# Ledger of designs, part 44: designed miniproteins, single chains, continued (2)

Each design is a single chain, and the fold is of that chain. pLDDT is the mean over its residues in the fold that is shown.

## One batch from the design tools (miniprotein)

Design m5514
Fold by ESMFold2-Fast:
Structure m5514 (fold): chain A 96 residues (1-96)
Amino acid sequence: MSDPAFEKLSEEGKKAYEEFETAIPFAVLGVIGGALKRAREAGMKLVDIAYKEKNKEALEFIAKNSRYTSLVAGSPEARELFDEIAKKAEEKLKEL
């Protein structure tokens, strides 16, 4: 399923989304050093770009999916990371 919210993002936003999406499986599994850091940096960057572009649909999608990923994450560190990303997206969404 192509998500229309991300189709409307700038080239910078689409690249940030791809970086975040690629990092998620490794962060959830906790398999390699730096995976959590990469997922956090990519996710936070994606939230900032979506907010700058005033893309409410992208912020809602990031918040919802990060909340879900936090619930299914295998490690406490991954749960905290995705909860932090979800909270940032939710806070930015309230400002719009």
Scores: mean pLDDT 76

Design m5515
Fold by ESMFold2-Fast:
Parts: sequence; structure tokens; C-alpha cells
Structure m5515 (fold): chain A 103 residues (1-103)
Amino acid sequence: SQLDTLLSQINALTDKAVELARTLPPKLQTRFLMLLTAIRTDVDLAVNSEKLSKEEKIHMLQTAGEVARALAEEARQLGADDLAAVFQQISTLIDQLKSLIES
């Protein structure tokens, strides 16, 4: 399904973001990995939770997308351009997933 395809793509990009974040200085790694875990958790709950309302799922994806965009900007300011590009791609796919759930 289109939902399964988007989820698979988000998971692949988050794995890539983890690997790229591990090249950052240790103090920055903790922040990026913590927030990346939060993005992954929110996306998983929005797709797989049978207990959350449609509105709650949409709000979680909106929050995850905003966090991904903020991390893209922070990575860009650090000169981590590859990591910034991956977070930008994650935010775009989260927006697509949100639109699909809104349908």
C-alpha cells in the first residue's frame, strides 16, 4: 500500500539519519539521537496505534514533521549538509503520510 511504502521510506531515512548523527561531536549526538527517537515513536504510533483518534494521529505527525524540519536547520547550521538533507526528506515524507491519513 502507499502507506506501507511511505512508512518504509521514513524508516530507511531515519536509519540513515542515525548513522550520520553518529559522526557529530558526542554532545550533539545525544540531542539529535533523542529527537530522532521521538520522531520514530510519533510516526510509529500514528501509523500503528488502534487507540489513537485520527485527529491525534494527524497532530503527532505534524509535531514529528516540525521536529524534523528544526533538526534539518540545526544540522545545516553545523555544516552537516548530508544530515540536513536527510531530515528535510523525512519531514517531506511525514507530510505525505499525514495527508494520506487525513484522506
Scores: mean pLDDT 89

Design m5516
Fold by ESMFold2-Fast:
Order: structure tokens, then sequence, then C-alpha cells
Structure m5516 (fold): chain A 63 residues (1-63)
């Protein structure tokens, strides 16, 4: 499915379920991203195959 790259705008120590830790400037790829009306972004982490949810105010969509 479509893939989006997210970059962490700050250190994230609990940004997703299951827990994913990102340092500021780290990137993560999500497959089948869904942009929720509350500003959260959900998808499947490409590297792990695990579903995750991110706070859209704390990440930047790159491509």
Amino acid sequence: GPVVTLEALEDLTGASSPLVELKKGEKIELENPVFLPDGNIQGVVVSTGIPALFDGSKVKVIS
C-alpha cells in the first residue's frame, strides 16, 4: 500500500501503541497511513509490520 515517511519533531517516548520510541529528527515509515480528524496518524510500521499511532503535532510528514 502507500507509504509515508514521518520525522519526529521532538523526542517521543510513548507516541504509539505498541510503544515506539523516536528521538528528535528520527524517521519512521508507515504503510497504509490514515490521517485521523483529531490530527493523529495511524499506519503499519514498515520495518516491524506492527500497527502504530502517532500524534500529528509531534511529527512531520516528509513524503
Scores: mean pLDDT 78

Design m5517
Fold by ESMFold2-Fast:
Structure m5517 (fold): chain A 90 residues (1-90)
Amino acid sequence: LKEAIEKGVLDAAAATELVEEVAARVPGLDAAATTAFVTDFIASQPDGTVSIGDLIDAIVDAARSGRFSALSEELAQEAAAEIEKLVGEI
């Protein structure tokens, strides 16, 4: 995870580690559903990788549009904030 964040790109493995870390910091976040969404999103990318900013945008947009029913807009915003903090800590 640390090396992926330093490079500014996440593959499915790094994104899974990120979701586990965020779920530990955000009470009520469905880690399994969030991991499934994130890994599916990354698999849809041409290189099988995603930037942290694009990942945050995808999570928040999916929650707002109702495409991610397991995640409320409020939880998506909390998850985005924790991702930004984790990036700043590494």
Scores: mean pLDDT 73

Design m5518
Fold by ESMFold2-Fast:
Order: C-alpha cells, then structure tokens, then sequence
Structure m5518 (fold): chain A 71 residues (1-71)
C-alpha cells in the first residue's frame, strides 16, 4: 500500500540522514538529529495525511537513539 511504501521510503531516508550527520566532524547532538527527523515526518504527513505519524515518530526515535548510542 502507499502507506507501507511511504514508511519504507522514510526509513531509507532516515538511515541516510543519520549516516550523513553521524559521519560529520564534529558529530551532531541527539537533539539536533531528532529535530531534523521530526521535520521530515511533518513534511511526509502533509503529503500523506493517512500516514500514521505517531507510529513513525516512535520508530524513528528508537532508530536515532540506537544510532547515536553506537557513536
């Protein structure tokens, strides 16, 4: 479905955003990364109003926290 496709695309984009920012010197703070991700989710919600924003936010935050913790 379009919802599943949007989730997959967002996850791929999230991974790229995390990789690019984490590879930066100096690395960005957790708060800075989360802020960028939240803005991305807001944009997706405007385009896909059927998208479950709460579920996306919960998943994205877990991925971001895990990625930053490994730094």
Amino acid sequence: SMEQEAVIEFNERLSLILQRRIDAQPPPSLEEVLEEVRKEIERLHKKYPELNVEEELEYAEKVVRLAIKRM
Scores: mean pLDDT 71

Design m5519
Fold by ESMFold2-Fast:
Structure m5519 (fold): chain A 65 residues (1-65)
Amino acid sequence: MSSLKGLVKSFSKKSGYSFTQEAIDYLLEGIPDNGEGLRTLEYKLNQALKYAKGNTITLEDVKKI
């Protein structure tokens, strides 16, 4: 089980943004499942919001981070 997936789901619920599965997989790639990884993922999730064109964050949006 990955704490990182839990963070993405929590962030999606609180922010009102949906993520495609491809965007989630890309965001989680190369991130360690530890406290550093959780902070890095939170940063990337907040950056993805800046590139989102609507309420759905896609793979192309997360590639702009």
Scores: mean pLDDT 77

Design m5520
Fold by ESMFold2-Fast:
Structure m5520 (fold): chain A 78 residues (1-78)
Amino acid sequence: SSSELEEKKKKLEEEIDEGVQMVAGAVALTIYKKLLEKGKDKAIEEVGKIYGIDPSVIEKLLNGETEGPTKKIYEALK
């Protein structure tokens, strides 16, 4: 739900672990922000444009299908 996405976004913003890679956390926060504002299809499109990531890769990431480059982003999204 949107409330669950807001809770996950807030946890990332509070950054419990100082060792988390800032880049992966920033991408995850942008994904949550766009999901909350515009929904899944627009979030995939806009995050892809912002970070130069293929939209199909972001869609797979949101579905839990991660490859090496996106694993850190997926871990930040959990």
Scores: mean pLDDT 69

Design m5521
Fold by ESMFold2-Fast:
Structure m5521 (fold): chain A 100 residues (1-100)
Amino acid sequence: SKLEEALKLLREIIELLREKFSSDEEVQKTVEEMEKLLREAEKADKEKAIELLIKILQLAQEALLHADEKYPNDEEVRKIIKELQEKLDKAQELIDEVRS
């Protein structure tokens, strides 16, 4: 289902943030909150799951903005942000399709 595809993609985003920003305390706190919301979404009904996934998307976007502002001259960070943004855009599309 598109909801399961969105869940899988958000898990990938969370794992990339954990791995690539392992030394960034602010990013890691956001990762912990996203993991909690994802576990709740997996157990929730469709309507509540969608609301929780939207919150995860917002938290992930905030983490990317933080990384963009904190590491403005880091070329490797720029590449990671681009990859994560592409995954976030796809997750948003899947969630929008499920809401339709």
Scores: mean pLDDT 87

Design m5522
Fold by ESMFold2-Fast:
Structure m5522 (fold): chain A 69 residues (1-69)
Amino acid sequence: SEEELAKEALELARQMAAASLAGDLETARRLRQEYEKLLGQIKDPEVREKVEKEAEEIEREAVRQAILA
């Protein structure tokens, strides 16, 4: 279902943030490609927009937590 695709995309967003913070740019790039691929499979524009906004929040929060640590 598209909701399952959305959940998978958000898991990839979390993994991308973690890889980027760890300095693993090759893994982050690969995960970004998989994220974009899954995002493209989501046909419902409302679901896609929710995923994109939540992924942005995940990245922002991960960066904030890394700076504060």
Scores: mean pLDDT 83

Design m5523
Fold by ESMFold2-Fast:
Structure m5523 (fold): chain A 74 residues (1-74)
Amino acid sequence: GQQQAQQVTDSLQRQLDGTTNLTPQQRQQFQQHIQQASQSIAQQPRDPATSTLPPEASQHLNKAGDILQDGRDG
């Protein structure tokens, strides 16, 4: 649930900190996707039995990861 989503978000943020080749525009897009993922997670019912991320949050986290990958490739 939310705890797993937070762990994924924290992992992506650590990867951003280690990535030096991102343009300011790419960093802005990354932050927008993280923010949208966090909003989607915050709006879901707080059910501790639910381990699945909302599809919208998963899509935004994947797009954030793609931006980090593009930054590595130049």
Scores: mean pLDDT 72

Design m5524
Fold by ESMFold2-Fast:
Structure m5524 (fold): chain A 81 residues (1-81)
Amino acid sequence: SIRELAEKFLENVEKLVKEEIAEYGKLTPEQEAELKKVIDAEKARLAAAIATGDEEEIRRALERAIRRVGEAALKAIESIK
């Protein structure tokens, strides 16, 4: 279900993003803080959507989280190069 996918995203996103970026190199503390800020904000938004029990709200929050975290991760990787 969309809820189960969203719950798995919340559980795993920070670890998966950090492990993927680590293959490219080490972020500065400032770059890590910027990435963490985006991840934490989108996790909080998605958790709030899950709490409503509304599948449409959960889907919208998950779609946004995937997009925003993906963009932030790519920006972080580019910063290493």
Scores: mean pLDDT 87

Design m5525
Fold by ESMFold2-Fast:
Structure m5525 (fold): chain A 62 residues (1-62)
Amino acid sequence: MLRDIIRMFDPDGNGFVSDKAIRIMGRTLNLSDEEIEQLIREADVDGDGVLNPEEYARFLDA
């Protein structure tokens, strides 16, 4: 289940996920746009619009 969702947003399996992919995932989980923006901000601490595996793990833990 979770692996399938991750694969949709990281088809190359390199562990990087864009903020756009996180927005789509959050909407699929019925999160509000404001909650999604907050999670992206917390996960993308470098502000580059690309989530590292560690940043993505924080999103999943939140």
Scores: mean pLDDT 61

Design m5526
Fold by ESMFold2-Fast:
Structure m5526 (fold): chain A 100 residues (1-100)
Amino acid sequence: SMAQRKKLEEAAKKAEEIGELIKEKKYEEARKLAEEVLEEYNTAVTAAGLAGAILDASPKLSEEEKKLLRELLERAMEIAGASEEERREAFEELERYLKE
């Protein structure tokens, strides 16, 4: 639908803003904006877009960026009402990526 498309476009723009904040090392501001976006748009696509923006912002993740990714994934899973099994699988995939 047009309304869903517009919301996804708005979420994508906010994800780009989060990426810029991370490049500037404004991690607390990036976290707050990401939480606002996740609460407003409440979709797995939004969560994936946020993760992608963070990954694109840094070719090598700092410990603060890794913590931000873990916190955003946790928040996205809570908002989506994910099961404990789904959360475990998602975190296993994230940790595998972060250790490579």
Scores: mean pLDDT 71

Design m5527
Fold by ESMFold2-Fast:
Structure m5527 (fold): chain A 57 residues (1-57)
Amino acid sequence: SDSRVAAVLAFLDSQRGHATEAEIRALGRAVGLSEADIERVIAAWRERYPVVRPKPP
């Protein structure tokens, strides 16, 4: 779980934090994270990236 949590966070870093909470939940489930691990990823992501919308056109 810890290595997969780190991998999901690294992926979000590669996307500059551009994701929604629903997308992060879907990704976490796809890579086999528990709900507790998904909540840890979301908490870390929200702490690092308060801007959750893509830039306007």
Scores: mean pLDDT 76

Design m5528
Fold by ESMFold2-Fast:
Structure m5528 (fold): chain A 63 residues (1-63)
Amino acid sequence: TAEEDLRAAVEAARAGNATAAAVGAWEVKKRYPELDQEKLDAAIAAAQAGNAAEAAELLESLL
């Protein structure tokens, strides 16, 4: 589900795994087009920049 996939991406980000968080957020964006696409893009950008904490906050705001 979207909630489970988002929670997995948040957990990766909270663990400091920015790469896994970026991949998870991108998969969520691809599978769930009804979710806030701008916020998902922001989370992916934060994770790619190494800002795992910011990515986690953005992804959590979608739950």
Scores: mean pLDDT 83

Design m5529
Fold by ESMFold2-Fast:
Structure m5529 (fold): chain A 57 residues (1-57)
Amino acid sequence: GAHAERAGAGAEAGTLALGGSAEDARQAGKVMRDLLEQGDEDGATRAGARIALLAAR
């Protein structure tokens, strides 16, 4: 839904802002959307932050 898409876009933008690759950004967005589609909002938030941080190296 719209919430999952916005969160996914945020994870992608965050990954790119931290210096991650376009592929890392797409992967972060997909993980975020998948978790939110399953109703795990807290898990999605934590996973997105961790993936963005790891991709920024």
Scores: mean pLDDT 73

Design m5530
Fold by ESMFold2-Fast:
Structure m5530 (fold): chain A 98 residues (1-98)
Amino acid sequence: MISEEQRKRIKEVLENAKEFTDEVIDELISLLPDELRQLLKKLGLTPIGMAAVAAALADNEEKVIELFKKLTPEEQRKVLAVMSALGKTDIVKKVLEL
């Protein structure tokens, strides 16, 4: 699980981002634990999908929704499964109500 300091850094990146450029996406992915990042890549998540997981770990529902809308339906299902497995059920519910 990410530390409070890592969660704070993810929140700062998300709050300062006017758009999700490749640089912002890469920064969000770099803040994920290495084992989780490797697992997400193996599951076939795109960089945007991995950034959505990072936003969920930071409990930023608004930015999760913004990133989630950029994903294909197949990628959306993968991201929802990962967020559910990570215990982010409240975020999953809000995303599904869109």
Scores: mean pLDDT 82

Design m5531
Fold by ESMFold2-Fast:
Structure m5531 (fold): chain A 71 residues (1-71)
Amino acid sequence: DEEREIRQAYLELKEKAKQGKASEEQKKLLEEIDNLERETVRKVILGEVSEEEVKAAREKILELIRKAKEL
């Protein structure tokens, strides 16, 4: 399950950053992922976003995690 593997990579990236072992590029991507996730959750709670926009945001987050994993 690619989504599960990507979620695991995200958790590993967060732990790596917490331990001070992440590169500056990985830290920047993690910040971008966290900001996008937080903003998407906020919009969902407020009813300001469609299911299509949520799916697009999710796909973007998965791409950012994959990019961070390759660094």
Scores: mean pLDDT 78

Design m5532
Fold by ESMFold2-Fast:
Structure m5532 (fold): chain A 69 residues (1-69)
Amino acid sequence: GEGEEKLREGAVLAAAGEAAGDEELARKGAEIAAEGAKELGEEAAARAIAGLREAGYERAAALFEEAAA
């Protein structure tokens, strides 16, 4: 569904932005992921944030958490 696609694409963009040192790309990805999470619910958001942190993308995870608040 659209929410799943946005969450996945947004999380990938946020992680890619962090890896590249591109804060603007990381924020954009986090905002897209947060939109997807709104459609899927709090559990999906929490799992995606945890997944980013476990993979070492702490900045992307923090930006996603901020955008989802």
Scores: mean pLDDT 85

Design m5533
Fold by ESMFold2-Fast:
Structure m5533 (fold): chain A 60 residues (1-60)
Amino acid sequence: LSLRQIAEALARATGLSPETILRLIEQLGKTRDSARQIASALAEHLSVDEQALIDAIEAL
């Protein structure tokens, strides 16, 4: 999966823009992490359900 595809999936799940998700991934230092690790880090940062974001990534 490309970082763009990950950002687009997480943007759809969170209601944020892909651009906002990409900035958050960069801010958290997760650009080199796996899709699952990115989903987990964003769920913690945004205080949203981690499983919902993981499911969004696994649906890709």
Scores: mean pLDDT 83

Design m5534
Fold by ESMFold2-Fast:
Structure m5534 (fold): chain A 81 residues (1-81)
Amino acid sequence: SLEEELEKIEEKIKEIEKTKDEKEQRKLMNEIISYLKSSKDPRLQALADLFEEISKEKDIKKAISSARAMVELARRELAEE
């Protein structure tokens, strides 16, 4: 389900937050983007586009916070359906 996919993405973002190495954080972020792009769900594809823009942010902590906020917003919107 979309809810289960979003929960999985949120868990992966938490893994990024636990990592101290920026190179590894960037790698994990790119893996999330690739996963989302491979989805047939247009909502997950839209989230991939947002994450690509977020990943261009020079401040990795800001990028991670933005990614988390986007997943939380998507989960909240899904709960209202």
Scores: mean pLDDT 83

Design m5535
Fold by ESMFold2-Fast:
Parts: structure tokens; C-alpha cells; sequence
Structure m5535 (fold): chain A 74 residues (1-74)
């Protein structure tokens, strides 16, 4: 799964780090349920930390696309 650089530029460094961690887990062949659990936990943590809702929603959409692509390849 390729994330366009334009999509990454819209994310904060912390949000980019979360996305990079999820992509690394996918590339390492981690079980889908583990990657999904990590994504959910990270998104909730960013929301609890007071990150802007629109930025967190953008991250969630990008991560959701990566997870969907990974699920289709299982």
C-alpha cells in the first residue's frame, strides 16, 4: 500500500508516526486483528490528547484504506 506524499503532508509528525507504525506492521505480516486493534488504540489516544478532530479523522480514513487493502489481500 502506497500513501501519497500529499496525504502525509496533511498529518502532524505524531499522526505520521502512527501511520508509519501501522504500515510497518502490515509489511511485517502482523495479523489483521492486531493491526486493527493498534490503529483503534492509537486513534483514540490522539483524540484523548486533544488532537484536532478533522486531522484525526483524516488519519483514520488513510489508515482505514490501508487496512482495507491489507484485508483484501488475506
Amino acid sequence: FQVPEEELAKLSPEQQAVLQELVAMIEAGEPLERVEARAKAAILALMDAGEPVDEVQHLARVAGRALRAYAERQ
Scores: mean pLDDT 78

Design m5536
Fold by ESMFold2-Fast:
Structure m5536 (fold): chain A 77 residues (1-77)
Amino acid sequence: SQEETQYKSKQENLSAISSAELAQVEATGTQEEVDKFKAQMKALMKSLIDEQESIMDYRKKLAAERKKYAEQMQLAK
């Protein structure tokens, strides 16, 4: 579906960004710093994905409400 494709693209984009940042930490950091950064990166990525899903759900609900409103306005004429 379109939503599934968008979700996958979002995950791929976030992964690309995080990979670039991780490479920098791996080049200059200790193993502890690398592990900590990986944990933080995973948490941030999950938060962004969860937020995107919430926004998509909200948009779907608003679209349904707009449709109901339009139908009510037609009945009022």
Scores: mean pLDDT 74

Design m5537
Fold by ESMFold2-Fast:
Formats: structure tokens, sequence, C-alpha cells
Structure m5537 (fold): chain A 76 residues (1-76)
């Protein structure tokens, strides 16, 4: 949970696209609320948008790390 939130917050700070930022903010809010399934869904949406809008490799990397951390927590 904490690790996933840290990666999402880093991606949010580095992102330049408003739609990517909105999806990341929703993922962060869901993760803080303990709704890991909604957090994962919003993080995956943010990844698709980041790839489509050619966000930096660092943004994409942070989102991928967040998705990995969220999946590990859900699959326990």
Amino acid sequence: TKEAIEHLEKAYKLSTDREVQTSLRQAIESAKDGDLESALMNAESALRLAEQKNESEEVIEQIRKAIKALKEEIEK
C-alpha cells in the first residue's frame, strides 16, 4: 500500500498531462481509502494514457512500479 502510493505520487509530480494526472490522483485516493481494485484500475488507465500521450519514461516507470505493488497486495 505505502510503496504503491509513493510510486503513484512520484508519477503525479512528474506528469505533464492533465488526464494522466487525474487518473493518478484517483488511483492515489482509492489506494489511501483501501480500495486496491479501484486503485489498480485507475493506475492501469493512467499507464495507457501516459503511453498514448508520450509522457516521459520516468513517469511510465513509476506507474508500472505502482501497478506491480498493487497487484502483489491484491494477490495475497
Scores: mean pLDDT 85

Design m5538
Fold by ESMFold2-Fast:
Structure m5538 (fold): chain A 76 residues (1-76)
Amino acid sequence: AQEELNEAAQLYLDGRYEEAYRRAVELAERYRDSDPIAAAMAYELAGRAARRLGDDETAERLFRQAQELIERARAA
């Protein structure tokens, strides 16, 4: 999880926002049930990438999904 998140974050830092977005969404969906904290980090990264691409509505939705996962993990 952490290595894949670091790779997606590196794509974002390199300005490859579309690729960073796709990989981050894939990671979030993959880890949602097994590692909700890693999934939340992936949704945060996907949201940042979406905002860079000019899609503020998608970014807001993804940030809310990340917050929900963090709150659920802390409540469990």
Scores: mean pLDDT 84

Design m5539
Fold by ESMFold2-Fast:
Structure m5539 (fold): chain A 58 residues (1-58)
Amino acid sequence: LQDRISRVRVLQAAGVLTDEQRKRLIRLIREGKLTPEDVVRLSGGRLSEEGARAILSD
């Protein structure tokens, strides 16, 4: 959980995600309900499915 949250924060700091996208993704990670497809959609397509899987798996 913490590693995934840290990755989302790094992506927001690097300008890949907006602050609102970061908040939404972190909430779903904590709830254990986030899928790779949700990450792609909530990032507005800025993250690929491969990148989304990397965030969720490690």
Scores: mean pLDDT 71

Design m5540
Fold by ESMFold2-Fast:
Structure m5540 (fold): chain A 98 residues (1-98)
Amino acid sequence: MSEKTKARIERLEELFKVAEEEGLIISEESRKEILDTVKALSQAREEAGITDEQARNPDAKVFEIDKEAISKVPLKTPPEVLAGEVLRAVAAEVERAL
């Protein structure tokens, strides 16, 4: 019961909103799967008693991808593939906030 969990949920919701504003349609089912996955990961880490902060560095980057990955985004990326990258970036940012 920490503000980290709350901030993580807020960050995730913000990323979904940004994606929709950019014209990416993310189904409620996909959103729920991401939330459930993050919750499961959080519970698993709690059971393991391992500190995850050292595993992730807080760069405050929401959609950080390699230079080569970024170059693949313009027009050649179908909306479905782009949505997948956004969802992975969302998951990575949430895990980073864990």
Scores: mean pLDDT 54

Design m5541
Fold by ESMFold2-Fast:
Structure m5541 (fold): chain A 82 residues (1-82)
Amino acid sequence: KLEEAIKIRKEIYDEAVKKYGPLAVDVARLLGLKGYSLEEIAKELGISVSTVRRIVYKHFKSEEEARKFGLELHKKIVEKVA
């Protein structure tokens, strides 16, 4: 099941990356799964806080929606793996 889990996770992330780009997916994931602040995400990704904020508002319209997207992405992976 580990190989199946890795494949499912990759497929879900690759699909999200195609729609939103890798930075937007990483930002949403860190907000939703890790509960990171915008400052913590900026430090983790090596970009400015203003860049993180711009990504959030460009793709998700708010921090709350970005957090929900990150949580939904994780829930989708967990539900398909389980």
Scores: mean pLDDT 78

Design m5542
Fold by ESMFold2-Fast:
Structure m5542 (fold): chain A 95 residues (1-95)
Amino acid sequence: EEEELERRLRELARRYEEEIRREYERNGLPLPAEEELRVLAEAAALAVVLQELGVSLEELDALIEEVAEEARREGLSVLEALERLRERLRELLRE
């Protein structure tokens, strides 16, 4: 059910946002912007769900490399690159 999938994605994203925040704090690093943390956590949650659905780690790595190349060529910010990655991962989930 779509609602169960969305619920799980939200729970995973919240968990990853918390884990990323704790890692930065533990290492004494300045926290990224809250919006960047949220999008990164959402992308991580999507990647985990896609792997469970049978998408290979190699395919996910290739997608990340493609988005990084596009972001570099287009001069995208870190946030814009992460948003594009999230969109691409969500497209793949939609298939």
Scores: mean pLDDT 81

Design m5543
Fold by ESMFold2-Fast:
Structure m5543 (fold): chain A 67 residues (1-67)
Amino acid sequence: SEEEVKELLKEKLGLSDEEAEFYARTIMSAPEELRKKFIEGLKKATSPEDAAKILQEFLRELAERDA
């Protein structure tokens, strides 16, 4: 759910409620395959640096697709 993604972003990246809500909405609007890949990767992230890299990769792939 969007709320689960929001909480995951806050936990893994230390984002504010507002930032996490914005990104969670963006993630949930993405193509299912890209969204699933991102969520799975973020759940496995063990550091903020790993989480940030996963977010950057997601945003790059999203920009290369019809969003």
Scores: mean pLDDT 79

Design m5544
Fold by ESMFold2-Fast:
Structure m5544 (fold): chain A 65 residues (1-65)
Amino acid sequence: REELQKVQKESLKLVKEQKEYLDKVKALGKQLTPEEAQKLIEEAEQKREQVLKESTARTLAALAA
C-alpha cells in the first residue's frame, strides 16, 4: 500500500518538476518549440501511467497471496 503511494507520488513529482523546468527554459529564451515542450510533458505523463500499470500488477499479486 505504502509502496504504491510512494511510486505514484514520485511519478507526479517528476511531471511537476519537468513542467517547472520548461517554464525556466522558456524564460531563458532557449530554442524550445511548443511541440517540443508538449512532447517532454507527454513523456513524463506516459512514464507515470506505466508506473501505475506495474503497481496494479504488483498489488494484484500481493492480494492473491
Scores: mean pLDDT 68

Design m5545
Fold by ESMFold2-Fast:
Structure m5545 (fold): chain A 59 residues (1-59)
Amino acid sequence: SAGLERLRAIAEALAAQIEAATGLRPELRIELIDENTARVTIRAGDLELDEVVDLSEFE
């Protein structure tokens, strides 16, 4: 879906910024919970971002 593709692009851009700031390669995971809901997790060392997002916000 367009929303999922946009979310992935945003998450990848954020992961690149985190890598630049921390010097660590982040672990990025995107999990579909349902057709309109995804969980995004980004981890780099002690930094952890874990958010549930509505995909309709990105379509």
Scores: mean pLDDT 80

Design m5546
Fold by ESMFold2-Fast:
Structure m5546 (fold): chain A 87 residues (1-87)
Amino acid sequence: SSLYGPLETFRLNREKSQKEYEELKKKAEAGDVEAAKTLIDRINKQIDSIKALLPTVTDPEVKARLQSHIANLEKEKKKLEDILKKA
């Protein structure tokens, strides 16, 4: 019961962040260089945060999921870098 409110707040904040992220992604895919640079910066910060967290994780399943998340973020970053090369 004590976790109900924090989980709901987390979900709402995540949904808002995802909408903002999707809007920037659409702009970047349309050739907006500044949107692409902003997304690359956000992805780099996320990768750095996960990499900093990774050595503190003792659960091998959680570690594997974090490593998969880094790999997915790096793929997204490469797509955005390709957009910048074409601009």
Scores: mean pLDDT 76

Design m5547
Fold by ESMFold2-Fast:
Structure m5547 (fold): chain A 75 residues (1-75)
Amino acid sequence: STREILIEAAKAGDMSVLAPAFPYLSLEELRNVILPALLEADREKAIRLLEYLLSQETDPEKRALLEEAIAQLRA
């Protein structure tokens, strides 16, 4: 399934799979599926992936969620 592919991509740091699918993710999917998968990687890897996604994101609500997640991981 798409979710399984995205979870594995997040754990592996594979932006070639995760980035094209990111615009189609809901805020709830990001919070409940993608962010938990990124937290299974080490902290620095999770922050790096989130910062990359933030650099490509134009939706203000998704940008706010990504910034909040990065801040939370850095706290």
Scores: mean pLDDT 76

Design m5548
Fold by ESMFold2-Fast:
Structure m5548 (fold): chain A 94 residues (1-94)
Amino acid sequence: MSKEEIIEKAEEIYKETQKLIEETKNLVESDPRVSEEEKKRIFEGLENLLKLLKELLEQLKNSTDLEEAKRILDEMELYYKLLKQEHLELKEKL
């Protein structure tokens, strides 16, 4: 896999994660069973995750080592998968 292909995949993961965060926020906001305190914690967690992924994407783009870029991509994919699982669990509670 080329550096360019890794960057393209990382940018796609970032965009998909942004979309999933928006969908998760909408799901949480519309659930009357979720307390205002829990909503705040969830929203803060989602915002922190997005910031982390942006930092990882910047690190990946600035990486001079192809293997390091691959490791960062794998880490970004892991965070996306974890968020997808959390989203599914929240959706199943509805």
Scores: mean pLDDT 83

Design m5549
Fold by ESMFold2-Fast:
Structure m5549 (fold): chain A 95 residues (1-95)
Amino acid sequence: MKAVELVEKFSEKFLEKYPNPTPKQKLMLEEGIRLIVALVNGDYEAAKAEIERMKKELGYSDEEIKEFLTLMREAARELGVNETAEKIDELIKEL
């Protein structure tokens, strides 16, 4: 339930910022589902591995990932999922 709510809120914010998303931005939104599931389940190592996969296999820059994670952190804060927001902040600091 909470993972679905975070995915929906994050998607809403992402599309507000990028109303005409590029194919690369659409893929980033889809990858957000995997990352949110890992974070909500407390699997920080899986979340970190997903970030590395986005960098190495999908070619996202640190700046693109930082913007993506910032939107996800804002969504988590608005939903009161503070532990998840803190983990997202840690991922941003490691970029």
Scores: mean pLDDT 81

